# Ledger of designs, part 30: designed miniproteins, single chains, continued (4)

Each design is a single chain, and the fold is of that chain. pLDDT is the mean over its residues in the fold that is shown.

## One batch from the design tools (miniprotein)

Design m13022
Fold by ESMFold2-Fast:
Structure m13022 (fold): chain A 83 residues (1-83)
Amino acid sequence: KRREDAEALIAELEKVLEDKSKLTASQYREIAGLAEYLAEKYKDDPELVERAQRIADKARELFEQLSTPEERKRYEEAIKKSK
C-alpha cells in the first residue's frame, strides 16, 4: 500500500508538471522536495526512484528559472532541515 500511495503521488506530480500549469517558484520547490523525499524513502524500488528523481529535477529546473540565487540557497537549506 505504501508503494501504491507513492506511485499515485508520483503520477499526480507528473500530471501537474505536464499540464503546463503556471505554478509559482514556491510550488515547484514543494514538488521538488516531496519528490526527493519519495526517492529517498523508496530507494529500494528503482522505478519509483527514477520517476521521483525526474520530477525533482524538472521541478528544480523550473524553480531555478523563476527564482533568484538567494531563493535557491534558502530552498537548499529547507531541504536539509526536512531531512
Scores: mean pLDDT 73

Design m13023
Fold by ESMFold2-Fast:
Structure m13023 (fold): chain A 71 residues (1-71)
Amino acid sequence: LTPLEKEVLLAIYENGGVATPKQLAEVAAKAPTPDALGEAVRRLMEKGYIENRDGRLVLTEEGLKKAKELL
């Protein structure tokens, strides 16, 4: 995982495993561009660590395991 992908994954984990894009604003502030944040989210979805459910980003079982490894 890239540093930004780790930040996104941990932010969703710390928010109880579910976050809106707006709740990721602190991670967005650390991203070099808005596109970089969007790309990190897309890559985490491609890897199966998060899913989009009605505009919310939700940790999958694999994403939860990965977030715990990063702690």
Scores: mean pLDDT 79

Design m13024
Fold by ESMFold2-Fast:
Structure m13024 (fold): chain A 71 residues (1-71)
Amino acid sequence: SRDELIQYLIDRGNEVMEKTESFSDEKQKEAEDRFGQLVERAAQRWEEGTPVEEVIEEFDKELEKMLKELE
């Protein structure tokens, strides 16, 4: 459901904040901006009728890539 997706994204956002707390201000800002883009992409995929499970899998893959690129 949409509520499940929203809750998942909130939980991931909190984890990103915790993981990036030790980053420089500029890297934290980059992580925040990129995370926002991933959230927008997830919302778009859900609106297109993509199953929540598939949206979450795509989001997680992109999030992992983002975090690796920042370090």
Scores: mean pLDDT 83

Design m13025
Fold by ESMFold2-Fast:
Structure m13025 (fold): chain A 73 residues (1-73)
Amino acid sequence: PKKLTIRTTEPEGGKAAGEVLEKNGYKVFTRGGLDGTHIFDENGNLIAEDKDPTLNPVEGGKVAAEEAIKKLS
């Protein structure tokens, strides 16, 4: 299965993104250190992000995950 890395400062956002990605067949690793939710492919390329500070972390995580799936489909 394809591996993805989530980077976020918000644990709930990372969890929400991870659940969406895992249900779509991806293996996910979550790390801290970036504001919002950022999703990287196994080569370290940024493929999706949500930096919108007006979204709550769960909303931001889901948006980033859905964008990653679109990029990888």
Scores: mean pLDDT 80

Design m13026
Fold by ESMFold2-Fast:
Structure m13026 (fold): chain A 86 residues (1-86)
Amino acid sequence: AEPPAIDPNRANEASLELEVAVGMALIMVGVEKSRADKHPDVSPEERIEEILRVVEKGTKNLSEEDQQFVLEFARQVALEMWRELE
């Protein structure tokens, strides 16, 4: 599934934040996957939510609508990457 479309007037700012958020999520998935191999008692979903909390803090400058869009897209990418690393 692809992310929903964003407002064209916010496209440049939201697109940059989206690229940064996705990049950070992918790096953090790799780190958390390594931790999960050593401590499997924490679910993948809980680890992804921890990643998304960091992304949320990094995107507080966006509108609530744009931040939710970035977080939803980052969640989808993180879940897909986590599955790819199985």
Scores: mean pLDDT 68

Design m13027
Fold by ESMFold2-Fast:
Structure m13027 (fold): chain A 67 residues (1-67)
Amino acid sequence: GDTVTVKNIGDRPIMDLNNGPFPPGSEFTFPASNVEITVREDGEVVVRDLATGNVYVAAADDVEITV
C-alpha cells in the first residue's frame, strides 16, 4: 500500500511524546491511511501515527516528509 516516510534531517533529536527522542538521520515509514500530518501556525510539524497513537513534533526545517 501507499506509505509516508518521515525523516529527521536536522542535527537534533525530534521528540516523540510517548517513546522519547527520534535521532538525527532516522526514518519512520507509515501506511498512508495510518498517518496524520499537521503543520501548526508556529511552524511545528506534527506527525500522528493513528495505529499506535505515537505523536512526533518537529520544526519544519528539521523534518523531510516523502509520500
Scores: mean pLDDT 74

Design m13028
Fold by ESMFold2-Fast:
Structure m13028 (fold): chain A 100 residues (1-100)
Amino acid sequence: KSKIEKAIEAIKLEAKKLIETLSTKFSKEDVEKVKKLLEKFIEEFEKALKEDPENAIEKAKKLFEKLLEEVKKEFPDKPDIIELVELFGERILDTLEKIK
């Protein structure tokens, strides 16, 4: 598999794990809201990676910052959701840096 395919698969796997974790602790409505934000993030990341793979990590960081801002706006009184999304971002960025 290409490095691009590995990066996309890694992000999708971490997103799935995040949704599974959220589903054990939070309402279906809250989980669906996070899922929608994650789907948009993944779509924008796949597009960025396809258009400019050399700058993909930098673009991923900016896209993740945007995701985190939207999560904080949607869940201002739910710090546990924000923390889980921050951990997701840390794991993704670590994985992308290891895919050389």
Scores: mean pLDDT 82

Design m13029
Fold by ESMFold2-Fast:
Structure m13029 (fold): chain A 112 residues (1-112)
Amino acid sequence: PSKKAIELDSEIGLLLMSSSVNRAASARLRALAGQTEDAALRARLLAAADQLDADSRQIDELARKAEEALRRKDYEAAQAYIDQGRAVHRQTSARQPDDDALLAAARAAVAA
């Protein structure tokens, strides 16, 4: 493979890794939702988990399209899909402080 193909393949790998991290975060939120009797807190945990799952599905789809473009040696299309995936990841990262605060509040509520 060319140097450009190796670079794009590595970038796709990083997108798939970010998707896996989002799925792990979603699983933690859903586990806490199952442990709380507070309906309002449960709804907030599930909403945050659903958004992380939606972001992960979008990143997975973009990564798949990037892989297909890479197989066709369409490096411009592959880069465009990777850039779109990175934009989704930036939106997820912007919500992380709120998600972390929600996790802390949920852990405190479950421990009480």
Scores: mean pLDDT 90

Design m13030
Fold by ESMFold2-Fast:
Structure m13030 (fold): chain A 79 residues (1-79)
Amino acid sequence: GSMELSKLIETMYRLIKKEDTSDFDQGLVDSAKTVIELMTEEQKKEVLEIYERGADRPESLQRFVDLIREIHKQPRPPP
């Protein structure tokens, strides 16, 4: 739901900013790290902007969902 998305956005924000996440659920932190490893620097900057505009706003949640869909569809480097 929106609460879970807002928490994921906050977790990603903290990780991108190199802030402490020890108070967060480990599964959430691990999921956020996996997504961040797939992101470009521009996409990381977009997460920061989404959080700073209010991660609980409908527009922010939609922007985040669109970003995750973009990341999922982008080509990965060959193994």
Scores: mean pLDDT 79

Design m13031
Fold by ESMFold2-Fast:
Structure m13031 (fold): chain A 86 residues (1-86)
Amino acid sequence: SPEEEARRRLDAVGGRLLDIARELKDYEFIQKVVEAMNLEDPRERFDALLKILEEMKKKYPEHQDELDALIAEVERIRAEYERRLA
C-alpha cells in the first residue's frame, strides 16, 4: 500500500536520524525521533521528521549537508505518497 511504502521509507530516514542523534549523545533528539517514528499517520510522521531535521540543522550546523539530504528524501517520500493517493 502507499501508506506501508511511505512508512518503510520513513523508517530508513528515522533510523539514520536516530544514528546521528546517538552519535551526538543528544537524548532529547533521540526521544523526539522515536516519538515521530511511532506516529501511525504518514502525513503526521512527515511533519514531525521535517520539524526535527530543521531543529537539528540549527543546533548542529556542521551536519547541515547530511540533514539537508534527509529533508530532501522526506520531501520525495511525501511527494510519491501524495501522487499515489491521487
Scores: mean pLDDT 86

Design m13032
Fold by ESMFold2-Fast:
Structure m13032 (fold): chain A 67 residues (1-67)
Amino acid sequence: TVPVSGTLRVVEDPTGVVAPGAVLKIESATLRGNTLILTVVTAEGERVTLELDTVTAANIKGLVTMD
């Protein structure tokens, strides 16, 4: 299980759903096989669940900041 504390900062979103530079709180992170499942909370309190394969998770390290 990945640590469940921290923030995820959006570097870019080509869909425009989340503004660049938006900070999302990481509520939970669970590894299921080769998939990382992240639950993040927006500034408005909305929960979003993201599924990332292990390759995608590694690549995202270059696109977002996790502290």
Scores: mean pLDDT 59

Design m13033
Fold by ESMFold2-Fast:
Structure m13033 (fold): chain A 88 residues (1-88)
Amino acid sequence: MTDEVLKEAIKLIEENKLEEAVELLEEALKKYPEDVRLQVALKIVDPSALLSEEARDLLEEVLEKVGLIPIDLEKNENRIKALKALLE
């Protein structure tokens, strides 16, 4: 379930396990490649990830909602804020 994957990714980042969070989200996207929320979550933790148009729009909505811009996602505290917004 997407929500459970997002919660686990948040927990890993809170534990400073960013590489493990990236691996978790990449594996989840292999199973659910059309999941827009998982695509956005991977982009939040991996700036090299490619987004569909729908995922790009969702990322923009999430960042606006939490008051962040893309460069802010270089910090784990802001990655956590953005990922928590995907659960709402």
Scores: mean pLDDT 84

Design m13034
Fold by ESMFold2-Fast:
Structure m13034 (fold): chain A 67 residues (1-67)
Amino acid sequence: SMWKEKAKEIVKEHIEEIKKKHPGLEQLADRSLKILLEIIDNSKSKEELIEKLKEHNRTIAEKVEKL
């Protein structure tokens, strides 16, 4: 679905920004990416995805809400 692909783009971009600002946190960033991508794939609706994302990262959730 289009919203899942856009959500994955948002998540990947956010994780790359974290890696750029915090060298040495790459392994933690990659684990977070994997978890967030699994949340996207397992969500049945955009609303469900937004609620789950709010538990993990408010900035990502806000960007997905604007889709």
Scores: mean pLDDT 84

Design m13035
Fold by ESMFold2-Fast:
Structure m13035 (fold): chain A 70 residues (1-70)
Amino acid sequence: MSLEEAREQRDIAFFERLKKHPEFRALILKVRPDFDLDKPVTKEDYDAILAAMTEEELRELFDLADRYFS
């Protein structure tokens, strides 16, 4: 596994954990209204969501991750 693949897997795992939080769900639905948050996040979903986000939305996502993960 490359360092980049390890980082992506970690980020996907964070997304799965963040799905339990209303603030995260609201952010994702703002970016992708048709996204099914009740299904497991794939690498393709992760890449598509990040590609659709603005720099401000990515910063908000990162802040949420830091808040919920000690």
Scores: mean pLDDT 73

Design m13036
Fold by ESMFold2-Fast:
Parts: sequence; C-alpha cells; structure tokens
Structure m13036 (fold): chain A 120 residues (1-120)
Amino acid sequence: SEVEKEEKEFKKRMQQMMEKAEPLFVRMAFAIHFALQSSRELQLEILEKILETLESSGPELEELREKVKKLLEAVRAGAPREELRRLAAEAIRELLRQAEKEGEDQEALDKLEAILQEIE
C-alpha cells in the first residue's frame, strides 16, 4: 500500500541519519517535514513518536512540545495543508532555536534552516 511504501522510506531515511550520527533536532525536523508530505496515518504515527520522545524532556523543551502537540492536534482535526505547513514551520523554527541555544555546529544549523526553507 502507499502507507507501507511511505513507512519503509521513512524508516530507511531515519536509519541513514542515525548511522551518520545526525543531531536529534535535525532528525526531528526531517521527520516533521517527511510527515507533512505523507498520508494522514503516517503523519499521526510520526508526530506521536516525536511527542513521546519529548515527553521525558526538561522544561527547556516545553515550547517545542507545545508546537509539536498543536501540529498533531491539527492533523487529527483534518486541518488544511496550508495550516499544517504553517504549524510545521513553527515547530522547526523552535527546533532551530533550541539547536542554536544548545551549541549545535553550523552544519546542523544549516540543515535545519534548509528544511525550514523547503516548508516555507
């Protein structure tokens, strides 16, 4: 099925990023971008997994959790693509802000900015 094909490609891409030791924030941004181009079923699965990962995080990631939760709730509500794109961009901007604050290297910051530009 189309969903199975999307899931296989997503898992392959995430595995490649993990093998290259890509920073967590870059991997999360890529996952959000991938979800935005995927079926609703896969969008929900990806965003729920991101939110679960963030649930154990400290107060410094609270704004990121809220933005991802808002995006997930919009997907569940069947919001139009333009609204999902806007909310995804907000979540990725927060990822970029957190990556900069945590001292991620310029390569990671450039990758986050590139993903954001593809959504906007």
Scores: mean pLDDT 86

Design m13037
Fold by ESMFold2-Fast:
Structure m13037 (fold): chain A 90 residues (1-90)
Amino acid sequence: DPRKEAFLKLYEDLKELVETGLKVYEKAIEEGKMTERGLEHYERLLKAKEILKETKPDDFEKIFEIASILMDISKEQLSESLRALEELLK
């Protein structure tokens, strides 16, 4: 089943992204470098981690919820990067 294979890969990728993101933000907290926006993203990643604990590779609804959390964070980061690039092109 191609859909089941795709969701298994997505589950593994989401788990890796959540774990990596949490480590980065936790290091920023320890070093006193956490921003207000970073704290908001960290709280969303903690929610994603909690959902992930109860998520199986075939739990499509929970996988979608985790993906949505990560997509929102990525969209906010991309929007900020694009705004910075627009300023450089003036």
Scores: mean pLDDT 80

Design m13038
Fold by ESMFold2-Fast:
Structure m13038 (fold): chain A 100 residues (1-100)
Amino acid sequence: SEEILERVKKAVEETGLKVSEEAQKIIADYFDKLPLSKPPSVEYIKLFLKRIAELTDGDLSKDVVEAVLKAIERTGVSLFALPGARDLIRAEIARLLKEK
């Protein structure tokens, strides 16, 4: 939705992270597909972006963001999980990026 995309844009502006417009749209589409009772807050999206940046050494390009979201889906592990569980996401990201 347009509302979620605007919240993603605001989160990018407020965090100062370098996120491509294509990556912003992918993140907005991801949240649109979640069975949430209300759209995610700007603060939640900011934390989500910061966690992706931690896993990717600041790379929030389209292909990397797609790989992160697919890794979350495939592993079932949250971006807010403990560091050991997040290593499963990191391994799956590396595997997906090698397939491209």
Scores: mean pLDDT 76

Design m13039
Fold by ESMFold2-Fast:
Structure m13039 (fold): chain A 59 residues (1-59)
Amino acid sequence: TEDPEVLELLEREVRLTMEIMRLAIEATISGKPSPELLAELERLAEESNAIAAERDKLL
């Protein structure tokens, strides 16, 4: 059984991945992603990387 903190980080990682996928789909449907949408995707990618780094410290 994983530590609850590790499970929370994994859940956040999954949720961020789902949100990134949602925004990527919206960008594809729109045909031309706005600079704001691209900036949001970059922000989410940074958060995902930070969570992965924290997970690696706990494993």
Scores: mean pLDDT 78

Design m13040
Fold by ESMFold2-Fast:
Structure m13040 (fold): chain A 87 residues (1-87)
Amino acid sequence: GEADARRAAEALARVAEALGLDAEEAYRLALARLTELAASHPETARALAALAEELARLAEAGVPEEELAEIEERRLAELRPLLEAEA
């Protein structure tokens, strides 16, 4: 739902800010895309929101971008069956 899309967008904006990127642009783009995704793939959107919040906490704790990318890759691989089931 919309709440999951907003949570994910807020978390991705926090990741962008922690990495020195444009948080406002990240939020706007993520919210638009994740709102569309949540309408079609609500379980995937909920799982992505949880992952985005985890990545935001790690980024804010100073985990380097390379390690964040490895965590994201591993977690997205675990979510692939869910993505394919809702596709």
Scores: mean pLDDT 81

Design m13041
Fold by ESMFold2-Fast:
Structure m13041 (fold): chain A 65 residues (1-65)
Amino acid sequence: SALVDELKAAIRARDVEKITRLSAELKEQKVAPEVFAELSELAAEVGDRLTAESFRAYAEGRELE
C-alpha cells in the first residue's frame, strides 16, 4: 500500500516523526502483522534497532494498543 511504501521511505531516511505517524496509521488500518515483521527487518538493515524492536514486538502481538 502507499502507506507501507511511505513508511519504508521514512525508515530509510530515519525520519522518526514520520515513522511514528505512518506506523500509527497502518496500525489503525489493522494491517497484517507480517507487514510490521517486514518493516522491522528493514529498520534493522538500516541500523535503527529501536524501531526494529518496536515493530517486531507489534508483529508478535507483544505491543498493546
Scores: mean pLDDT 80

Design m13042
Fold by ESMFold2-Fast:
Structure m13042 (fold): chain A 70 residues (1-70)
Amino acid sequence: MKEELLKKVDSLNIKDPALLTLAKALVEHDALDFLNRTPFSRVAEALDVSVSTVSTFRRKLEAAGIIPAL
């Protein structure tokens, strides 16, 4: 299951290396719920990316079925 999730993450063609690394780490450590419990602004600040970049990233993960839709 986790290997399939990692392949889905790779297929999303995430352009930001920090967000790609975060997604893979969350899959490997079974911590994808971090993205549901953490505000976009907090993630954006921590990774030095824009809130819109985090929003697009999360929407790609939701569309791929990696995290639950809002």
Scores: mean pLDDT 77

Design m13043
Fold by ESMFold2-Fast:
Structure m13043 (fold): chain A 69 residues (1-69)
Amino acid sequence: SIFDEMNKIINQLIDLDEQGKLTDEERKKLEKLIQKHLRAIMGWMTEEEKKSLLEELKKLLQEVLEKIK
């Protein structure tokens, strides 16, 4: 499900943060995206907003992973 994909990406980003691989700006973005994820779980978001959130999560993960290449 879309929530399974979001959880997977969030967990990967949290793991990367614990390893010291996120900048302060990337950590702030992650915190904002986690807040949006909680709103999605509560049913407060449309399908379009959920898809947008998933794409934002994917983009942040890609940016972090490219930094550590």
Scores: mean pLDDT 84

Design m13044
Fold by ESMFold2-Fast:
Structure m13044 (fold): chain A 95 residues (1-95)
Amino acid sequence: MSPQTQAARQRLGQAQVNLLTIRDESDSVLNDTSKSDEEKKQALQDNIQQLQQTRDDLRAVLAQTTDPEVRQQLQTTLDQIEQLISDLQQRIEKI
């Protein structure tokens, strides 16, 4: 595996872990009856900012990646990040 492909796989793995963690944390926050609406909105906004940073990092990695399998995995993860950002924005509006 090329150094470029190896670096892309490492960034992909980290992004996938972050995506799962943020999804779980967001669901936990929304279901926490002890938290105020303000605390819930702040937590979701912080999670959206983290997802946006991860998205921008992966877009840069995708631009430098030539391996077709890794490019497909990066694109799939980017699509999942964009979907989660959209979902969290909609959930904030309902709080």
Scores: mean pLDDT 88

Design m13045
Fold by ESMFold2-Fast:
Structure m13045 (fold): chain A 68 residues (1-68)
Amino acid sequence: SEIEEKIKKLEDMLNKLKTAQERYSALLAQAQADPSVSAENVAFLQDTLDMLKERIKNIEKKIEELKK
């Protein structure tokens, strides 16, 4: 099924984004614990995580719509 193949591709993309989210979350935690890291660099990591979170939500919504 074309829909099933499309869902599988979206799930693969979702897994990659979740891996990136885990990596950037770890970087943010390290940056927050290190007083030598600037507030600007911390904000950049927070913005990156917010963007990843939104991409994940959009893909999850698309998968749910395809399952209906």
Scores: mean pLDDT 87

Design m13046
Fold by ESMFold2-Fast:
Structure m13046 (fold): chain A 91 residues (1-91)
Amino acid sequence: TVAEVRARLRAARAEAARLGEEAQRAEAEGDRRRALELRREALEALRAEARAALAELEAAPESPEVAALKARLEGMIEEADKAIARIEEEL
């Protein structure tokens, strides 16, 4: 359901935020490589969840709510792909 997709995305965002906090601590300690690895891990996890959610919604009946959520998920995947590519260039 849309509600279940939203709940999973909230959980994925919370975990990504936690990894982002760990990355900030690693950066502060001078471990730039660890910070980049943690940021990449967070983005890869969020992207995977967004892709799974998008695939699930492809089977859902069309509605304005489903269309809006699909557009948001596509945007999340695109932004994650760009961010991951930038991190990989630095590693």
Scores: mean pLDDT 86

Design m13047
Fold by ESMFold2-Fast:
Structure m13047 (fold): chain A 88 residues (1-88)
Amino acid sequence: GKKLSEEEQKKNLEVAKYGEELIKKNGEPGNKEAQAKVAEEMLKKAEELGASEEVLTLLKGQLALAKGDKEKAAELQKEFQKLVKELE
């Protein structure tokens, strides 16, 4: 089955750590503007690090939800599920 390489796992871990720091800096529960900013910064960092398609799609979906774009979020959710289904 398809598994993430050690390098891809390392990149994903770096993105996760960056996200934790952004949440600590900008995240009060229920603040939609802070959530959108965190999502944008995480997506930018993931793209810079060359994170997997699954991670990029998930972050794009989270950004769309934070911005209130339900249609875009639904399309990205379907794409994420499709990508995950291809992983074994």
Scores: mean pLDDT 71

Design m13048
Fold by ESMFold2-Fast:
Structure m13048 (fold): chain A 60 residues (1-60)
Amino acid sequence: EEERLKKWIEDVKLAIESAKTDEQIDKIYETALAYAERHFTPEQVEKFKAELDKLREEKK
């Protein structure tokens, strides 16, 4: 059940790693969050936000 979420987070992580500027990372974040809100439950969106916050902190 969480496999799709984990796979998608991994794909987003790769996109963030490919980004060259903080602005590009922010845009990837916004796009990914919009996708999550449309395709996952509110609880999964909260988990997704937490994971993305960790990814952002690692990339800063």
Scores: mean pLDDT 74

Design m13049
Fold by ESMFold2-Fast:
Structure m13049 (fold): chain A 55 residues (1-55)
Amino acid sequence: ELQDLVLQISEDPELTVETARIIREIQAKYGLPSSDPRAQAEITREMKRLLEEAK
């Protein structure tokens, strides 16, 4: 779930910075808050990608 992904990312400072950048880009792209379901789905997908790349 999204909260579990956030916890895993928060353990890595580099992933935390990159995630914040991605969230900002998604918000700008859609003009929607990060709490919107559409934005949440894309954020979740990107967070999973970042975690896989960090392995």
Scores: mean pLDDT 72

Design m13050
Fold by ESMFold2-Fast:
Structure m13050 (fold): chain A 96 residues (1-96)
Amino acid sequence: SKDDILSAIDTAIQQLQTLQSQTTDPEAQSLISSMIGELQATREEVEKIEDPEKAKLLVQQTAGVIKIHISVAHKAGLLSEELAQQLMDIAEALEA
């Protein structure tokens, strides 16, 4: 349902906010902040979509973009392996 999709986004945002609060690296905090912003923008678009299939596709596309950003940041040395995995787990849960 659309409510389930919105709930999944809200859960992901809350998990990202928790990780951001536990992160002491300003660059990692900035990256997590950007991911939160991307999910908030996606949430606003999901609220405008009446078709749950289209809403789910949008969330999956946003999760895919976030996964690419995590991978690039990790390869650049901006994220620890542990933090990169935690962020990846959140993005993968959004695709489910």
Scores: mean pLDDT 89

Design m13051
Fold by ESMFold2-Fast:
Structure m13051 (fold): chain A 90 residues (1-90)
Amino acid sequence: ARLEVRRVVSEDPEAAALELAAEAEARGIVPVVVIDSPALSPEQRERQIALAAAAIRHAIAQGKDVLLIAAGETEEAAEAAAERALAAIA
């Protein structure tokens, strides 16, 4: 099982993440999407991270390859998404 992290900066982070997720699925890789946005409440952010961490752990435990797609409208947002998800699976 392998975990790869991809950071995505886009004016439409949801659309960009969906394209990468579809490509990963076509290759037999489990996509896990985390999007950071200033529009998210702290509770929404915590829930997203908890669900992503659980999905990553379960896929890896089953021997599947995982692509963590960390997306945002800025480099800082994409990096924050990646860091929060990786910290949660540690």
Scores: mean pLDDT 87

Design m13052
Fold by ESMFold2-Fast:
Structure m13052 (fold): chain A 103 residues (1-103)
Amino acid sequence: MLEELEEEYRRAAEEAARALVKADEALKAGDAETAAEHIVKAAKLAKKELELAEKIASLLEDPAKAAALLTAAALREISVSAMLMMLGKLDPEAAKKAEKEIE
């Protein structure tokens, strides 16, 4: 059960990281629509990563390990927010649509 949650967490974290890389590449290319798509995907994966981190942390007896896991998940959400801000500078309408899809 814990091992299954840790594997699901790892997959969500890896997929979120990949989506953020694709979002960054699209932003650099000036492709707001593709960037928005990957940012929305990264945001949903970051939320899943945080939910899994919270479940795993609740099962850990080591407060330092729990804090590290939750911090990593929180930093992923901050990265998504940073990408949304960059998208807003490139295309404000694409950013608004992406924010609505994340909600």
Scores: mean pLDDT 86

Design m13053
Fold by ESMFold2-Fast:
Structure m13053 (fold): chain A 84 residues (1-84)
Amino acid sequence: SAELQAGAEQAAQTEMASLQRWVADELAQAAATGAPVQAVIDAYNARLAEIRARYPLAQPVLDQLEAQLRASLAAGIAARQAAQ
């Protein structure tokens, strides 16, 4: 139903916003400590897969938000590498 789809999209957007904040915080911590980012990338991929599994009705919205998050993640990693 349209109501179930709208609810799923809203919940998925809320979880993706939380994931984006978590990734930003973890990347900032890794940059501050000189820690490798691979563990953050692995945890991000695992959490994203869980969000996708929970919200099958929100796939188009999740595809758009995932593309934006992956672009932001790649830009952050590239900026860190350029600073080294």
Scores: mean pLDDT 82

Design m13054
Fold by ESMFold2-Fast:
Structure m13054 (fold): chain A 75 residues (1-75)
Amino acid sequence: MERDKILEELKEIYRRAFKLMGLSDEEIDQEVEEFLKAFEERIKKENMTIDELKSYVEELRKQLEEREAARKAAA
């Protein structure tokens, strides 16, 4: 199930992003669930293809890596 795998990657990316913000595990779980619900509705509404989803996840991963690098440089 390609869509489910992409959503799992997206979940992992957002968990890492929220951890950088200093959120607790409970706060991260809540924020990730809310984001995934909103994103699933967006996929349905905008009729996003698997290729579009993959591109979106790759862009988010790049942004996460940049944020992690920036935070390390600011320490």
Scores: mean pLDDT 78

Design m13055
Fold by ESMFold2-Fast:
Structure m13055 (fold): chain A 63 residues (1-63)
Amino acid sequence: MEPITTRETTFYDKDGKKLILVSKRDSKGNLVSGVILDEKGNPIEEETSDEEELKKKVEELLK
């Protein structure tokens, strides 16, 4: 099994609400899975393995 790196990034949406981006990447830096959680740890969107989809979701939350 290839090593996977998990990263949690805290950010705030346009309304000041705390959100957590959880991203998992393989040894080559490719996105394996990404999910955005609310402050209670509940997913606000469906998990995705698409880098562009994840980026778009974060950008829409910041606008």
Scores: mean pLDDT 79

Design m13056
Fold by ESMFold2-Fast:
Structure m13056 (fold): chain A 61 residues (1-61)
Amino acid sequence: DEARVEGALEALRRLLAAGASLDELESAGRTLATHMRGQGASDEAIAAFERRFRALLAEAE
């Protein structure tokens, strides 16, 4: 589910580019992770998303 992780991160990058706050980005990231889990994404895919999402938040500060 590499494409699912990339899609979620792309959506978050677009929000950041549009001027979303860190709180908005964190909320969106949590919603996307929950959605991916609900769709049967692997534990590895969720962990990869969470690592890359954390890196994105660090870059956004």
Scores: mean pLDDT 81

